Designed miniproteins, single chains, continued (3). Designs and how they scored, part 81

Each design is a single chain, and the fold is of that chain. pLDDT is the mean over its residues in the fold that is shown.

## One batch from the design tools (miniprotein)

Design m10813
Fold by ESMFold2-Fast:
Structure m10813 (fold): chain A 62 residues (1-62)
Amino acid sequence: SHMLERQRQLAREIADTLLLIGEVVEEMLKKAKELGVDNISEVMTPEEFRKKLEELRKEREK
């Protein structure tokens, strides 16, 4: 069981990251629908995406 401690922690970190990614993607999809664009990348640049993920991560830590 302790041999899986590191794996469980990693799995948790992955899951948390995926949840944050999902939140950002959901916002991008909603915005894309409002703008009538097919490409979600037109809504948010990779840099803006990273910034949004970092903001959400910090909010979850509070």
Scores: mean pLDDT 75

Design m10814
Fold by ESMFold2-Fast:
Structure m10814 (fold): chain A 70 residues (1-70)
Amino acid sequence: MELKEKAIEALKTVKDAYLKRATDPELIQKINEIYDEAVKKIEEATTEQQIRDIVSDALLKIDELVREGA
C-alpha cells in the first residue's frame, strides 16, 4: 500500500532529523527502537486509521523523550 510506504518514509524523515541533533547514545537507541516498532506495526496495519494512530503514538513518544532530556 502506498499509504504505508509514505507513513514509514515520513517517520524516517522525523527520526533522521532528531538523530542529526542527538549526541546521547541512549537517546539515539531509544528513538531507533520507537521507529522500528512503529514500522512493524504499520506493516501489520489494515486500516488508514490504524496507520495514523501508530504514527501519532510514535511521534508522541519521540517528543516525550526529547522533552524529558533523556
Scores: mean pLDDT 79

Design m10815
Fold by ESMFold2-Fast:
Structure m10815 (fold): chain A 76 residues (1-76)
Amino acid sequence: PLPTREQLEAMIDGLREAVDELKARGAPPEEVERLQSLIDKAREALKAGNVPEAQRLIDEAVAELQRLYDRLRAEA
C-alpha cells in the first residue's frame, strides 16, 4: 500500500530539515542542489496527486541523503 499524502508531506519536511543540516556540515553545494531538486520534484508530484511518483522521488532523496552523510563521515 502507498503512504498517505500526510505521511509523504511529513517525509518532505524532514528531508528539507536534513538538507539544512547538510549545509551546516559543509556538504558540497552541487550535491545539496541535486538533493534539493529531488525534494522539489517530490513536492510537485504530490501536488499533482501522483503519490507513487512522489514516493519514488522521496526514496531516491533518502538514499542520496544517506550517501552524503556517509561521504561526509569518511572525509572528516
Scores: mean pLDDT 81

Design m10816
Fold by ESMFold2-Fast:
Structure m10816 (fold): chain A 92 residues (1-92)
Amino acid sequence: SAAPSKQEVADKLLKEVEELLKKLGVDEKTKKEILEAFRTLVDGLLSGSPQEEITEAGVRFAELLLEALEKSGVLSEEEIEQLRKDIEATRA
């Protein structure tokens, strides 16, 4: 089969993230905010935006996703703390 376009891959990833957030019981408002942040990250990567903008978009997405995971109870407090440190380290 023909390789999917970058846009088709991006659309598929967005749908997969949306389905994951639905399974975690994330509310519609928070889900939209996370998906918007993820779209900003993906669009930046596909357009070749400056690394600083890509990093900021990625950190924003990761922070919002981590908050949703913490509220869902899927991760332990220790796992949440470690992921917060990893996200902060990405900005350095």
Scores: mean pLDDT 77

Design m10817
Fold by ESMFold2-Fast:
Structure m10817 (fold): chain A 85 residues (1-85)
Amino acid sequence: SVDEKFQEEVDRVLRETPPGRPLSEDEREVLLRMFKQYIKLLKQGNYGGARMMFRQTLETAKLLRVDRSDLREIAEEAYEEVKKE
């Protein structure tokens, strides 16, 4: 269908898009703090707050055009830091 062909073209363009931009130290710190807050809310059993924080974190990452590998590394760093607390 036309919709299937359009979706395939969008997926191709996204794959061929240049890698995400490198983050500044301040931008990285914002994402790190947001992921840490998400994990802390999960540990507290505040699932509503955690869901909202996770959405805000992903929206921020999308606006900053974060590379997928960088986003994963920041999330892993946040998890390890909260685990040590």
Scores: mean pLDDT 73

Design m10818
Fold by ESMFold2-Fast:
Structure m10818 (fold): chain A 79 residues (1-79)
Amino acid sequence: SRLSPAVLAQFLAWEAEQSKDLSVEELLEQFRRFLDVYPVPAEERDEFLAHLEEELAKTSLSEETREALLAWLREYLAR
């Protein structure tokens, strides 16, 4: 199974919103597990990151948490 970049971004942002009381470390572990199930192809990474930034901005997560998630994800996807 695979999700489009936009749908995957919406899913991860929704999951982060539901889990907003978790620590940043726990949220990162959750993101890592989801990306293991729904991998983002190299050719779609920039599109995915752009959608995720937009979707995370719509959540109630703090700016600090959103920035931490995006910074980690940029490094994780560059592997």
Scores: mean pLDDT 80

Design m10819
Fold by ESMFold2-Fast:
Structure m10819 (fold): chain A 88 residues (1-88)
Amino acid sequence: KLKEEYEKILKRVEELMAQLDRAVVSPELRRAMIEAAAFATLETEINPQDSLAGEVVRLLRELGELLKKLNVSPDEIAQRVAEAAAKE
């Protein structure tokens, strides 16, 4: 159940990252999205009103929460979130 939800969110994140790459690909924004998901957002400023970037951050946070429910270590959560954000 949780693994199935994780895979679904992962694929959706990959789709949105591909769309974001066409619209506003910046290394700083990509890193901020990874950090927002891994650390439950450092600040509200990481979540601008850009709808596409906001949706990616939301899904990355949901991915991080699912990994926490699976008792995955914080380091592994950060790694998996980074991998999701980096894939096309």
Scores: mean pLDDT 53

Design m10820
Fold by ESMFold2-Fast:
Structure m10820 (fold): chain A 98 residues (1-98)
Amino acid sequence: SALEDFLEYLRKKDKKLAEIVESRREEILKAMELVKKVPDELKKKLLEDILDHAEGKKIAPESLPTFVALAIEVFSKDKEFFESHFEKFLDIVLRSEK
């Protein structure tokens, strides 16, 4: 599954990030059902816009599953694109979990 592939990738990059995503698995799976309806081109643009807007900030805890779901969908279609934004994604998720 897209979520399992993403989790395996995260476990190799940052163990704590993988644990945070795993802890919210059910909420993320629910959010993925909504996010998958967004066109792939718009998913990349939306992810990039959110990453830029949230740089150095927290996102609301209730929005975190949707943000991660968007990242998973982008990762599943364009791994190289996601990899280029990984450090910003990591910082935002770790900052938002506090």
Scores: mean pLDDT 85

Design m10821
Fold by ESMFold2-Fast:
Structure m10821 (fold): chain A 92 residues (1-92)
Amino acid sequence: VPREVLDLEVELGLAEIQLAVAKLTYERAKKNNDIEALKETQKVLESVIKRLEEIRQRAAEVDPELAADATRMLEYAKKQLEEVKKDIEKLS
């Protein structure tokens, strides 16, 4: 496979790991009503979303399947961000 595709696969895999960690942190923060931890989770999700948008844009030019995977992950991350924002509003 082309080197660019391999590099993008690694970047996407790292973003997937970051999303899994963010989900674990979110579940813990929600259970403990920890507003500070929820706000930190929000910042992490915003960072991951930005990275996924960059990966999707780059992948669209070289690997449509990888771009589709990045798009699904991006949609999931955006949904998680909205849930985190709602929980912050409830605790504010």
Scores: mean pLDDT 86

Design m10822
Fold by ESMFold2-Fast:
Structure m10822 (fold): chain A 110 residues (1-110)
Amino acid sequence: SDLLRQHAAHERRVADIEFATADKLATLSDADARDLAEQSLTITYAVEVTVSRRYAAQGHHELAAIEAETAEHERAFLDAVRAGMSKDEIIARLRETGERERAIGRELEE
């Protein structure tokens, strides 16, 4: 139960960051918001690829595969932004993800 509470707190923190990012993007021009989103997603993708490769090098092949899947999800979001996803669509997607994380956090506390 303590581990579930700790994980619930983590999910709420992730949601708060996603909402804060969406709020920041809302204050920027369309071009600046997309540029910031592209930069952020590019960094996240690079980190996930690096972590996946590190796990593989250490023989943790299952964890490497999980991180590779996460990297592919981030790449898909980045590709959509580059393909012309609007500022409003990026903000909506970030808020949708934040709401889902909050819902998971609530269920873990029950």
Scores: mean pLDDT 76

Design m10823
Fold by ESMFold2-Fast:
Structure m10823 (fold): chain A 96 residues (1-96)
Amino acid sequence: MEEYEKEFEEERKRLGQAAAELNRTVDEGSKGDPETAKKKIEEKANELLEELQRFVELDPERGLRIGQGIATALESNPIAAEYAKKLKERLEEFAG
């Protein structure tokens, strides 16, 4: 329905912001103290996972496809690769 499209776009924007923050945190972490970076990355990854769950609940088909795209982008960074893998696994759980 049209109103669900609006809610979906709002949540998509939030998901995109969370993904961008995670990527920035990973990039900054690769240049600094690994322990501090790890904690920050884990915190941002959990925030992204919560936003992704909400997004998939609104529209599972589109949410899963967009979420998989975000996870694939994160895989390009070795520090974020484990979180990208977990994100993909959770997307499959949300689908089933």
Scores: mean pLDDT 72

Design m10824
Fold by ESMFold2-Fast:
Structure m10824 (fold): chain A 69 residues (1-69)
Amino acid sequence: SLLDKLTPEEREVAIALANATRSATDEEIAKRLGISPERVRELIARAMEKLGVENKGELALKVRSDLKK
């Protein structure tokens, strides 16, 4: 699974993003996970780099697809 390439904290953020609405803010994801919005942005950037995706939408779609396996 491509999620195995992520740390547990990166996986939690990526899964939260995949399950969020397209209009969800970094602040809303941060509140849901109990971390700072700055930490959410850092973890999203690291997850995008590790999975070879260019934006948050592509990250969400790739994670959602992997969760269906």
Scores: mean pLDDT 81

Design m10825
Fold by ESMFold2-Fast:
Structure m10825 (fold): chain A 79 residues (1-79)
Amino acid sequence: EKLKEEALKKLRELVEKALYEATSNSNDLSPEQLKELVLKPARDLVKTLSKKHPELKDALREELKKLEKELEELLKNAG
């Protein structure tokens, strides 16, 4: 339970931090380029954590899917 909560929190924090850094430093990127810049590290983290903790795989994939949707909505409103 605690390990799952920490993993999900780490994934969300990674995406939020990457989005903040990308939007602060890269005003010339398209929304598609911004999404890849933010989501690629998140996908890599999910793969790594799922390999170490197979029991968290479905929860991590679900959280990543939610974060992708939130990011798409945020970029759509900012654009």
Scores: mean pLDDT 77

Design m10826
Fold by ESMFold2-Fast:
Structure m10826 (fold): chain A 94 residues (1-94)
Amino acid sequence: LKEQERADAEAGIADLETELQNLSREVDEAIKKGDIEKLEELGNKALLLQMRAFAVRVAAEIAGDPELVARANTLLQQAQDLMKKIDEAIEKLK
C-alpha cells in the first residue's frame, strides 16, 4: 500500500472536515441574523471547499483506502447540502 499517499489523503480530509464544521456554524449564525451578504460569502467558501473535497476524493482513491474514500464522499455530500442550505436561505431572505 502507498503509506505516504494515504497519510496525505487522511490529513487533507481531516482538515476539510474541520473547515466544513466551522463553515456550517457560520452559516447557521448568518441565517439567524438574516445576513445575505455573509451568506453569499459563505456560499463561495462552500464552493471552494466542495472543489477541494473532490481533489481529496481522488487522492483517497489513489491511496486505495475505502474508509478514506467513504469519508471524502461524506464530505462531498455535506458540502453540497451546505451549498443548498445557503441558496435556500438567500432566496427566503430576499
Scores: mean pLDDT 84

Design m10827
Fold by ESMFold2-Fast:
Structure m10827 (fold): chain A 100 residues (1-100)
Amino acid sequence: SELEKRYDEEVDRLFAALDKDGSGEITKEELRRFLEAVTRRKLSDEEVDEIMAKYDKDGSGKITKEELKEWLDAEFEGASPEARIRRVQEMLERLEELEK
């Protein structure tokens, strides 16, 4: 439960860094920038749209924190709780680096 709490806190920090206006949702452009930071490559509109279509369950054109958690769960499949925490921290660091 302590590791789950720490993971949730790091995901909350990551989501807050993406959701700059505090709306509770991230835009397709914010998602693209995040994904390009963590993959270290440019993504096509089609690649981002595929991720949006898979995880944007309500069709809003935006990603909620819960939908981001679903994507992270898929990306971290088989990882330990400690590894998941570290990977989210690394993602946040990469995202923050792009904004400096």
Scores: mean pLDDT 78

Design m10828
Fold by ESMFold2-Fast:
Parts: structure tokens; sequence; C-alpha cells
Structure m10828 (fold): chain A 68 residues (1-68)
């Protein structure tokens, strides 16, 4: 799932201590979560988080690939 992929990337960046890439990824995730909650006020928290992770994943992957 998108959530599992994001957690994998976060763990790898944390283990590598790549603070620059980690900060960028966290910012993308935070923005995606904020937008998912704003755009889906009637969605459950679980559904909103799933939508946020799906939205964030392409940019998170981009940051991860550029960090290597």
Amino acid sequence: SASEEIQRILNELLEAKDLEALRKVVDVISDARHRALEENPDASPEEALRLADERALPKVKEIYEEAK
C-alpha cells in the first residue's frame, strides 16, 4: 500500500540520517494530510489518511530517488 511504502522510505531515510530528505518528505506528508482532511470533511480519519498517503507517494518517491 502507499502507507507501507511511505513508512519504508521514512525508515530508510532515518537510518541513513539524511535529515534534508527526511524534512522534505515530512513536509510533503504533512501537506497531503492537511489537504485530505480539508477536501474530505466527511471521510473517516482512516480514509483521509489513506487518501493523503496516495497523494503524497509520488512526490515522496521523487525525493527518495533524488537523495540517492
Scores: mean pLDDT 84

Design m10829
Fold by ESMFold2-Fast:
Structure m10829 (fold): chain A 86 residues (1-86)
Amino acid sequence: SQEELGLKALEEAEKESKKVYEEVYKKLLEEGASEEEAKKKAEEEARKVKYEILFKYAYELGLLAGLSEEKAKEVAEKVAREETEL
């Protein structure tokens, strides 16, 4: 179902964003960044990855539902932003 696909996309976005957070955080600490700097950068990179995964999912779903590319992009931007705003 569409609901199951949406839940899977959210789960994949959470898993990938957490992985990116941990990798970026560890790398920056190893390179001599402060914990505060490493955390901020890791949060930024994790948020970007989560946004990209959710955007792609929503965009492709919109196109499959018969939306124009422009409308599918608008919906995808809204969905990705709402899920990554906090």
Scores: mean pLDDT 84

Design m10830
Fold by ESMFold2-Fast:
Structure m10830 (fold): chain A 114 residues (1-114)
Amino acid sequence: MEKLEKIIEALEKRKAESTDPRVQQLLDELIELAKKSKTLDEFIEGFADLVVRYLKEHPDDLRLLGEVFDVLQEIASLLSPEERQRLATVLIEKFKEAGLERAARMVEALFGPP
């Protein structure tokens, strides 16, 4: 899938530019997720689950939250409007289920409510 290849390229470039080991680890896990995903929907679900895990492990780390949203913006820029809406809907749902209300509000502010 051409979009997954572009996502991998963007994530690898971001990893090369990152100096934060936690961000580098997140990007490594996202790259592996994209390589293992057969569809964009599999990647979106896995991306949401992985981000929830990182934010739950570091609940007060607003810098990590900001870096995650920079990655999200870059991924979203590679997607169609329909695919971007799907990404936003999945993220908002998973974040609300996980009690990550701040992260859910940030997605709503960037992409609009579901």
Scores: mean pLDDT 81

Design m10831
Fold by ESMFold2-Fast:
Structure m10831 (fold): chain A 94 residues (1-94)
Amino acid sequence: SRAELEAKLRELTAEGQAVAAAFLEAEPLIKDPALLEALRARLQAIDQRLQQLGDQWAASSDSPAALEALMKEVDALREEIRRLAEEIERAKRL
């Protein structure tokens, strides 16, 4: 439903903000410049994707197909954010 998707987008935005904060804290601890730049690029891509999802949500119809497509993109981006958070934690230990 639209209400379920709105709640998931709100949660996704919070998770995106949390991983960005984690990266800022980890940045001075990451010794490999290539790894640091790769993590930064992934964080930037996630931020751009979050903005795109917000725009798509604002423009979306109430059709079940459109909402289901957005739901899948939200779930996929949530998984990418989770994996980035794990990689940031590992990078701090190298």
Scores: mean pLDDT 85

Design m10832
Fold by ESMFold2-Fast:
Structure m10832 (fold): chain A 63 residues (1-63)
Amino acid sequence: MKYRITNVGEHPIVGFDGRVLEKGEELISSTKPVVYSDGFVEFEADGVRYLASAKDVKIEELA
């Protein structure tokens, strides 16, 4: 299963290695994003982990 994750927020999302997911950009993850009880979502693509507010990302499961 794959997931499309889009930055729908107003600001770039910076990954743990310093890579940036710009506003309006999307990435494809092979792993299911983790939603935390505090309103944050952790996701991974191409070996890079990202942490963002759930309101700033759109997550779509790809068939």
Scores: mean pLDDT 82

Design m10833
Fold by ESMFold2-Fast:
Structure m10833 (fold): chain A 74 residues (1-74)
Amino acid sequence: MSIEEILKEAEEVAIERGDREMLDLVYRVASAISALPEEKHEEARRKVEEALRALKAGDYERARAIFDEILALA
């Protein structure tokens, strides 16, 4: 699954929950990833996959922590 597909699923989860903070965080992560050097893209991709798994499992604290890790890569 591409980073775009994963972030689209995360966006949909945030919208369905009415979680405005999570929706903002997803958009910030998308912008940060587009600015990352190529060497960090694979790490970012693995982290967004992990964050989406946490979101689907209902572990929103873990998902937010992983998104914050992605923002720290920038």
Scores: mean pLDDT 82

Design m10834
Fold by ESMFold2-Fast:
Structure m10834 (fold): chain A 103 residues (1-103)
Amino acid sequence: NPQQIAANIAAANALEALRDALRLIKDGGPREEVDSQLEIARINLERLLEQGFTEVQPVLDLVTEALNTSDPKERIAKLEEAIALLEKLVGDRLEEALKLRNN
């Protein structure tokens, strides 16, 4: 199913970008690099919404809130919540399936 494959790729890309953004903030990386990862996550979450996965809307809202704040503690809290919610929605099963396809 090409639509399901596209959704799986978008979800994995969003999750990886959110994890990279969180790592960058914790490591004291530049805001520009953090915001670039958050924009990648936002674009992939918007693709999921366009495909009818409306359950990702709360994740997109958290990413938007993180982009609109400069307090690192608030950004970390929003990203940890976004990652936990997206992981619950996509599960370890989707990550496993994508790893198998890339090998």
Scores: mean pLDDT 82

Design m10835
Fold by ESMFold2-Fast:
Structure m10835 (fold): chain A 79 residues (1-79)
Amino acid sequence: SAAAEIEKERDAVLEAVATETNESAKLEAKLVAYKNKYLSLSKEELEEIKKKMKERIEEHKAKNPEEEEAYKEALEYIE
């Protein structure tokens, strides 16, 4: 079922976060979990959330240029 697939992906992401120590990996895991949480939203609601997440990632990229590759991957994941 869709719910079981979402839970499996979410749990895998949470486990990955628990084993990572860097901010980039934590950000990526949070974004994956956030996306999975909102899979049941309407197309319009999902697009607005994507926009907000992209804006947030761009803000973090500007402040942490050393982590640019991780933020780039996160942006591609949201699209």
Scores: mean pLDDT 59

Design m10836
Fold by ESMFold2-Fast:
Structure m10836 (fold): chain A 59 residues (1-59)
Amino acid sequence: MEEEKLTYGEAAKLLGLSKGNFTKFFKMAFPASKSKYITASEVLLMGTGIRAHPELLYE
């Protein structure tokens, strides 16, 4: 478990995505999450998913 907390904008920048695209992917990966913050491990999981499925980058 990671202790660091990131905002949606910070996490999006780390993955090279727009905030909107990141929020969309986060909602798909963690639909039950109500947190305003994202852990570094969640960002890494999303990054792995995007690399495996680049089609998810399409709007």
Scores: mean pLDDT 66

Design m10837
Fold by ESMFold2-Fast:
Structure m10837 (fold): chain A 68 residues (1-68)
Amino acid sequence: MEELKEKIKNSKKLSEEEKENVIRFLETFGTPEDEKVIEELLNSKSKDSALKLLVYVGVKELEHVILG
């Protein structure tokens, strides 16, 4: 988790607000599976990887708020 947080903070693919939202999600609801998916999307060279990462985080956060 700590290494992933540092990677997020140093990423140029995300805005500062987006970084804060992803880190907050990981601290509050993040599972090892979520950490793996986020790291894969963060390291992806795909043009839509940042959008996919933000959608993934938003959907998972909503699931925990509504269904948890």
Scores: mean pLDDT 78

Design m10838
Fold by ESMFold2-Fast:
Structure m10838 (fold): chain A 85 residues (1-85)
Amino acid sequence: MKSAEEVFKEIIKIVEEYKKKGYKKIDTEKLAEEVSKKTGVPKEIVLKVLEEAAKLEGADPKEPEVDKLLKGLKKLLENYLEASS
């Protein structure tokens, strides 16, 4: 199983690829499925992380704007790293 830091970095990478492809919004359930398949982390855990990141930026937890989701994910990663040091 990947560490929480590695999972956050993989999610951020996938979201940045969606942004590069011109996506304005992401379906968090579909994204959670993709991340789950790539990382081996249960979909429900990934979905919870994505919803939390979206909420931090005032975005819709089901279909957040790519930029807001990316910003929220980076904040969650920073908070995790600060708490782990």
Scores: mean pLDDT 80

Design m10839
Fold by ESMFold2-Fast:
Structure m10839 (fold): chain A 80 residues (1-80)
Amino acid sequence: SLVDRLLAEARRLLEEAEKIVNDPNMTEKEYIIALFLLIAIDTLLDLVERIGSPEQQAEARTLRERADEIRKKILEKMKK
């Protein structure tokens, strides 16, 4: 289904963002890329929450919480 594809893509992008934030060798350029990935993830998950089943919406909320934690870590690493 479309919703299953949106969730699969959100998971894929989330894994990429987690890889960036957990790698101590990543630079500011990679952190900016991870922030763009998080914007894409938020968009996909917003769609899932609007049109998905209750179970799919619950998964989307869990992925959103994980995305929020990654965003916080990136912003702290980019902090002066």
Scores: mean pLDDT 85

Design m10840
Fold by ESMFold2-Fast:
Structure m10840 (fold): chain A 105 residues (1-105)
Amino acid sequence: MREERLKEGERLIKLGKEAFKAGDLDKAAAYYERAIELYRDDLVARARAQLNLAQVYMEQGKLDEAQKLIDEARALAERIPDEFTRGALLVAVAVQTVLLKKAQE
C-alpha cells in the first residue's frame, strides 16, 4: 500500500507540474492537494508537495495559505533524519519564504 500511494503521489505531482506550466492554477492545486493527502506518512514527499502547492497559492494571490504551507513544510523538514535531504528541503523552504515576502510587497 505505501509503495502504491507513493507512485500515485508521484503521478499527481507530475500532473500538477504540467497543469502549473499550462497556467491552470486550480487544477495544479487540486493535484498537489491530493498528493499531500496520499503522502501523509512520508515526511519528505509531503513537504515537497506542500512547497509545490505554496507556489501555486502565491501565483493565485493566496499569500496567507501559502505561508501556512511553507511553515508546515519547514516543520516536516526539521523532522527528517537524513541531513542532506533535510538541508535540501530547508533551502527550498528559504527560497519559497523569500518569494512570498516579495509577493507581499
Scores: mean pLDDT 87

Design m10841
Fold by ESMFold2-Fast:
Structure m10841 (fold): chain A 56 residues (1-56)
Amino acid sequence: APKVTTVELPSAEFAHAFAEWEAAQDPDAKVELKEDSAVVTLPSKNTTVVFKGVPP
């Protein structure tokens, strides 16, 4: 089953930056940028990482 991990960060800017960094590590990665979050899908690792910008 695909593994989903959520990472909460102090801003949307941080969420986008971390998602782009994660996507850069894998050639098959897919990144989806949203207003306050970003989703990185790693099909080869059967893993999805959600980076969420939440106010403190």
Scores: mean pLDDT 77

Design m10842
Fold by ESMFold2-Fast:
Structure m10842 (fold): chain A 68 residues (1-68)
Amino acid sequence: SAEQIEKRGEAAIELARQLLAEGDVAAARTLLRVAEHEARTSKDPLVQEHLARVAAEIRALIAEHERA
């Protein structure tokens, strides 16, 4: 369901925050690459849109961490 897809996205974003708080930028970047790849390869427009939003948020978190 859309609600379950949204919860999975929130979990991925929270995992990225935890990885960055621990200084594991490499793991956060791996998570971003997976989300970006899945967004590009998904044939379901709703899944593609959701994954694109998740990837954008993870990218923003990494950029913010690297500026701090």
Scores: mean pLDDT 82

Design m10843
Fold by ESMFold2-Fast:
Structure m10843 (fold): chain A 82 residues (1-82)
Amino acid sequence: MATAVVLFRAESGETAREAARVGAEAAGKVPGVTEVESVAGDDGLGAVGIVAESEEAAREAGKVAAEAMEKAGARGARVDVV
């Protein structure tokens, strides 16, 4: 199993919550993803955590989540895989 974390920022807490929601939804649709968690603060900072069966699935899910979040108004989405 592998874990990916996507960290991001947004202009508002409302935008951060929407970005976290769409990012988590996108990540959950990737084959091999077993668990997705998201958090977003009123300061506009947020994260999506992804657990997957393989490093490849975690990396793809993180990439898809980051892209979805940026389309929803997030900035500086960074994917880290461990």
Scores: mean pLDDT 86

Design m10844
Fold by ESMFold2-Fast:
Structure m10844 (fold): chain A 98 residues (1-98)
Amino acid sequence: SLEGLLRGIGLILRLIGLQFDMELGLISPEEAAKELIEILEEALRLVEEGRLPLDLGRQILRLAEEILELLKKQGASEEDLKKIEELLERMRRLLEER
């Protein structure tokens, strides 16, 4: 859907901005992890509803995995890292089922 396309693009832009803010030290690892969790929960909802185009879902997954690697390097909490890894695994499974 057009709405799903626009929301997917918005999530990609949020992920790009988040990665940039993290690399510049403008955001704490804790705040960055929280933002990534919110982005992934919204992306998962859109995938589950069949509203997110597959290619956008794959781009979101790739960018989120890059940010997860950066969070690990910056010392984000084990609890936040585990939650993000669980959300990413759910995303991978849903994208494979379509």
Scores: mean pLDDT 88

Design m10845
Fold by ESMFold2-Fast:
Formats: structure tokens, sequence, C-alpha cells
Structure m10845 (fold): chain A 69 residues (1-69)
């Protein structure tokens, strides 16, 4: 979870939309397969939300991540 959170933060900082979407996809698959809990998703969202909100290009990515909850 922490590694994925860090990877996602780095992708956001790099303004790499494709990598951001790939990391969100990995998180979504982990949730769907039971490897991540709702608590894990809330932790990831809380950590990355301020950085995603600061970037208007990534507004849809924030919406995609929120939709997993």
Amino acid sequence: VETLTQDLKEAVAANDLLEVEVQIGVIAIGFATGHFTVEDLEHILNEVQPELEANPVLAQSLSDLKSLL
C-alpha cells in the first residue's frame, strides 16, 4: 500500500497522466481481488487527494480513485 501510494505521488509530481491511470488501475484490481481493504483505499485517497486536486489535468483521475469507495 505505501509503495503504491508513493509511486502514485511520484507519477502525479511528474505530470505523467498515463502512469497515474496505470497506478489507479493497479489499486482498483487490488481492491477487486481483495488484496486492499476500504481502509487501504481511504488511506491512499487521503495521501494523494491534495496533489490530485492541485492539478486540473488529473481531476478525472481523482474521480476514478474516489469511485472505488
Scores: mean pLDDT 74

Design m10846
Fold by ESMFold2-Fast:
Structure m10846 (fold): chain A 87 residues (1-87)
Amino acid sequence: SIQDKLSELGTRMSQVRSQISSLQSQLAELQRQKREAEEKGDEETVRRLQEEIDRLQQQISELESQLDEILSQINSLRQEIVAQRKA
């Protein structure tokens, strides 16, 4: 049913939002560690942390794209329900 699909999409949306929030927290911590390494002149640690930051930013962007797709699907299903009620 449409209600079952909405429930599934809602659960997936919550999971994706939770993952984004977790990765954003990790990103902030890595950025803090990178600043500390820069202050200490630890170029090797700075390079490693920058690679990790770049990967997390990529993952966040991919999850944000997934979230947009889920929201679009939810909106489409909600519009279908409204259209069916108006007919």
Scores: mean pLDDT 87

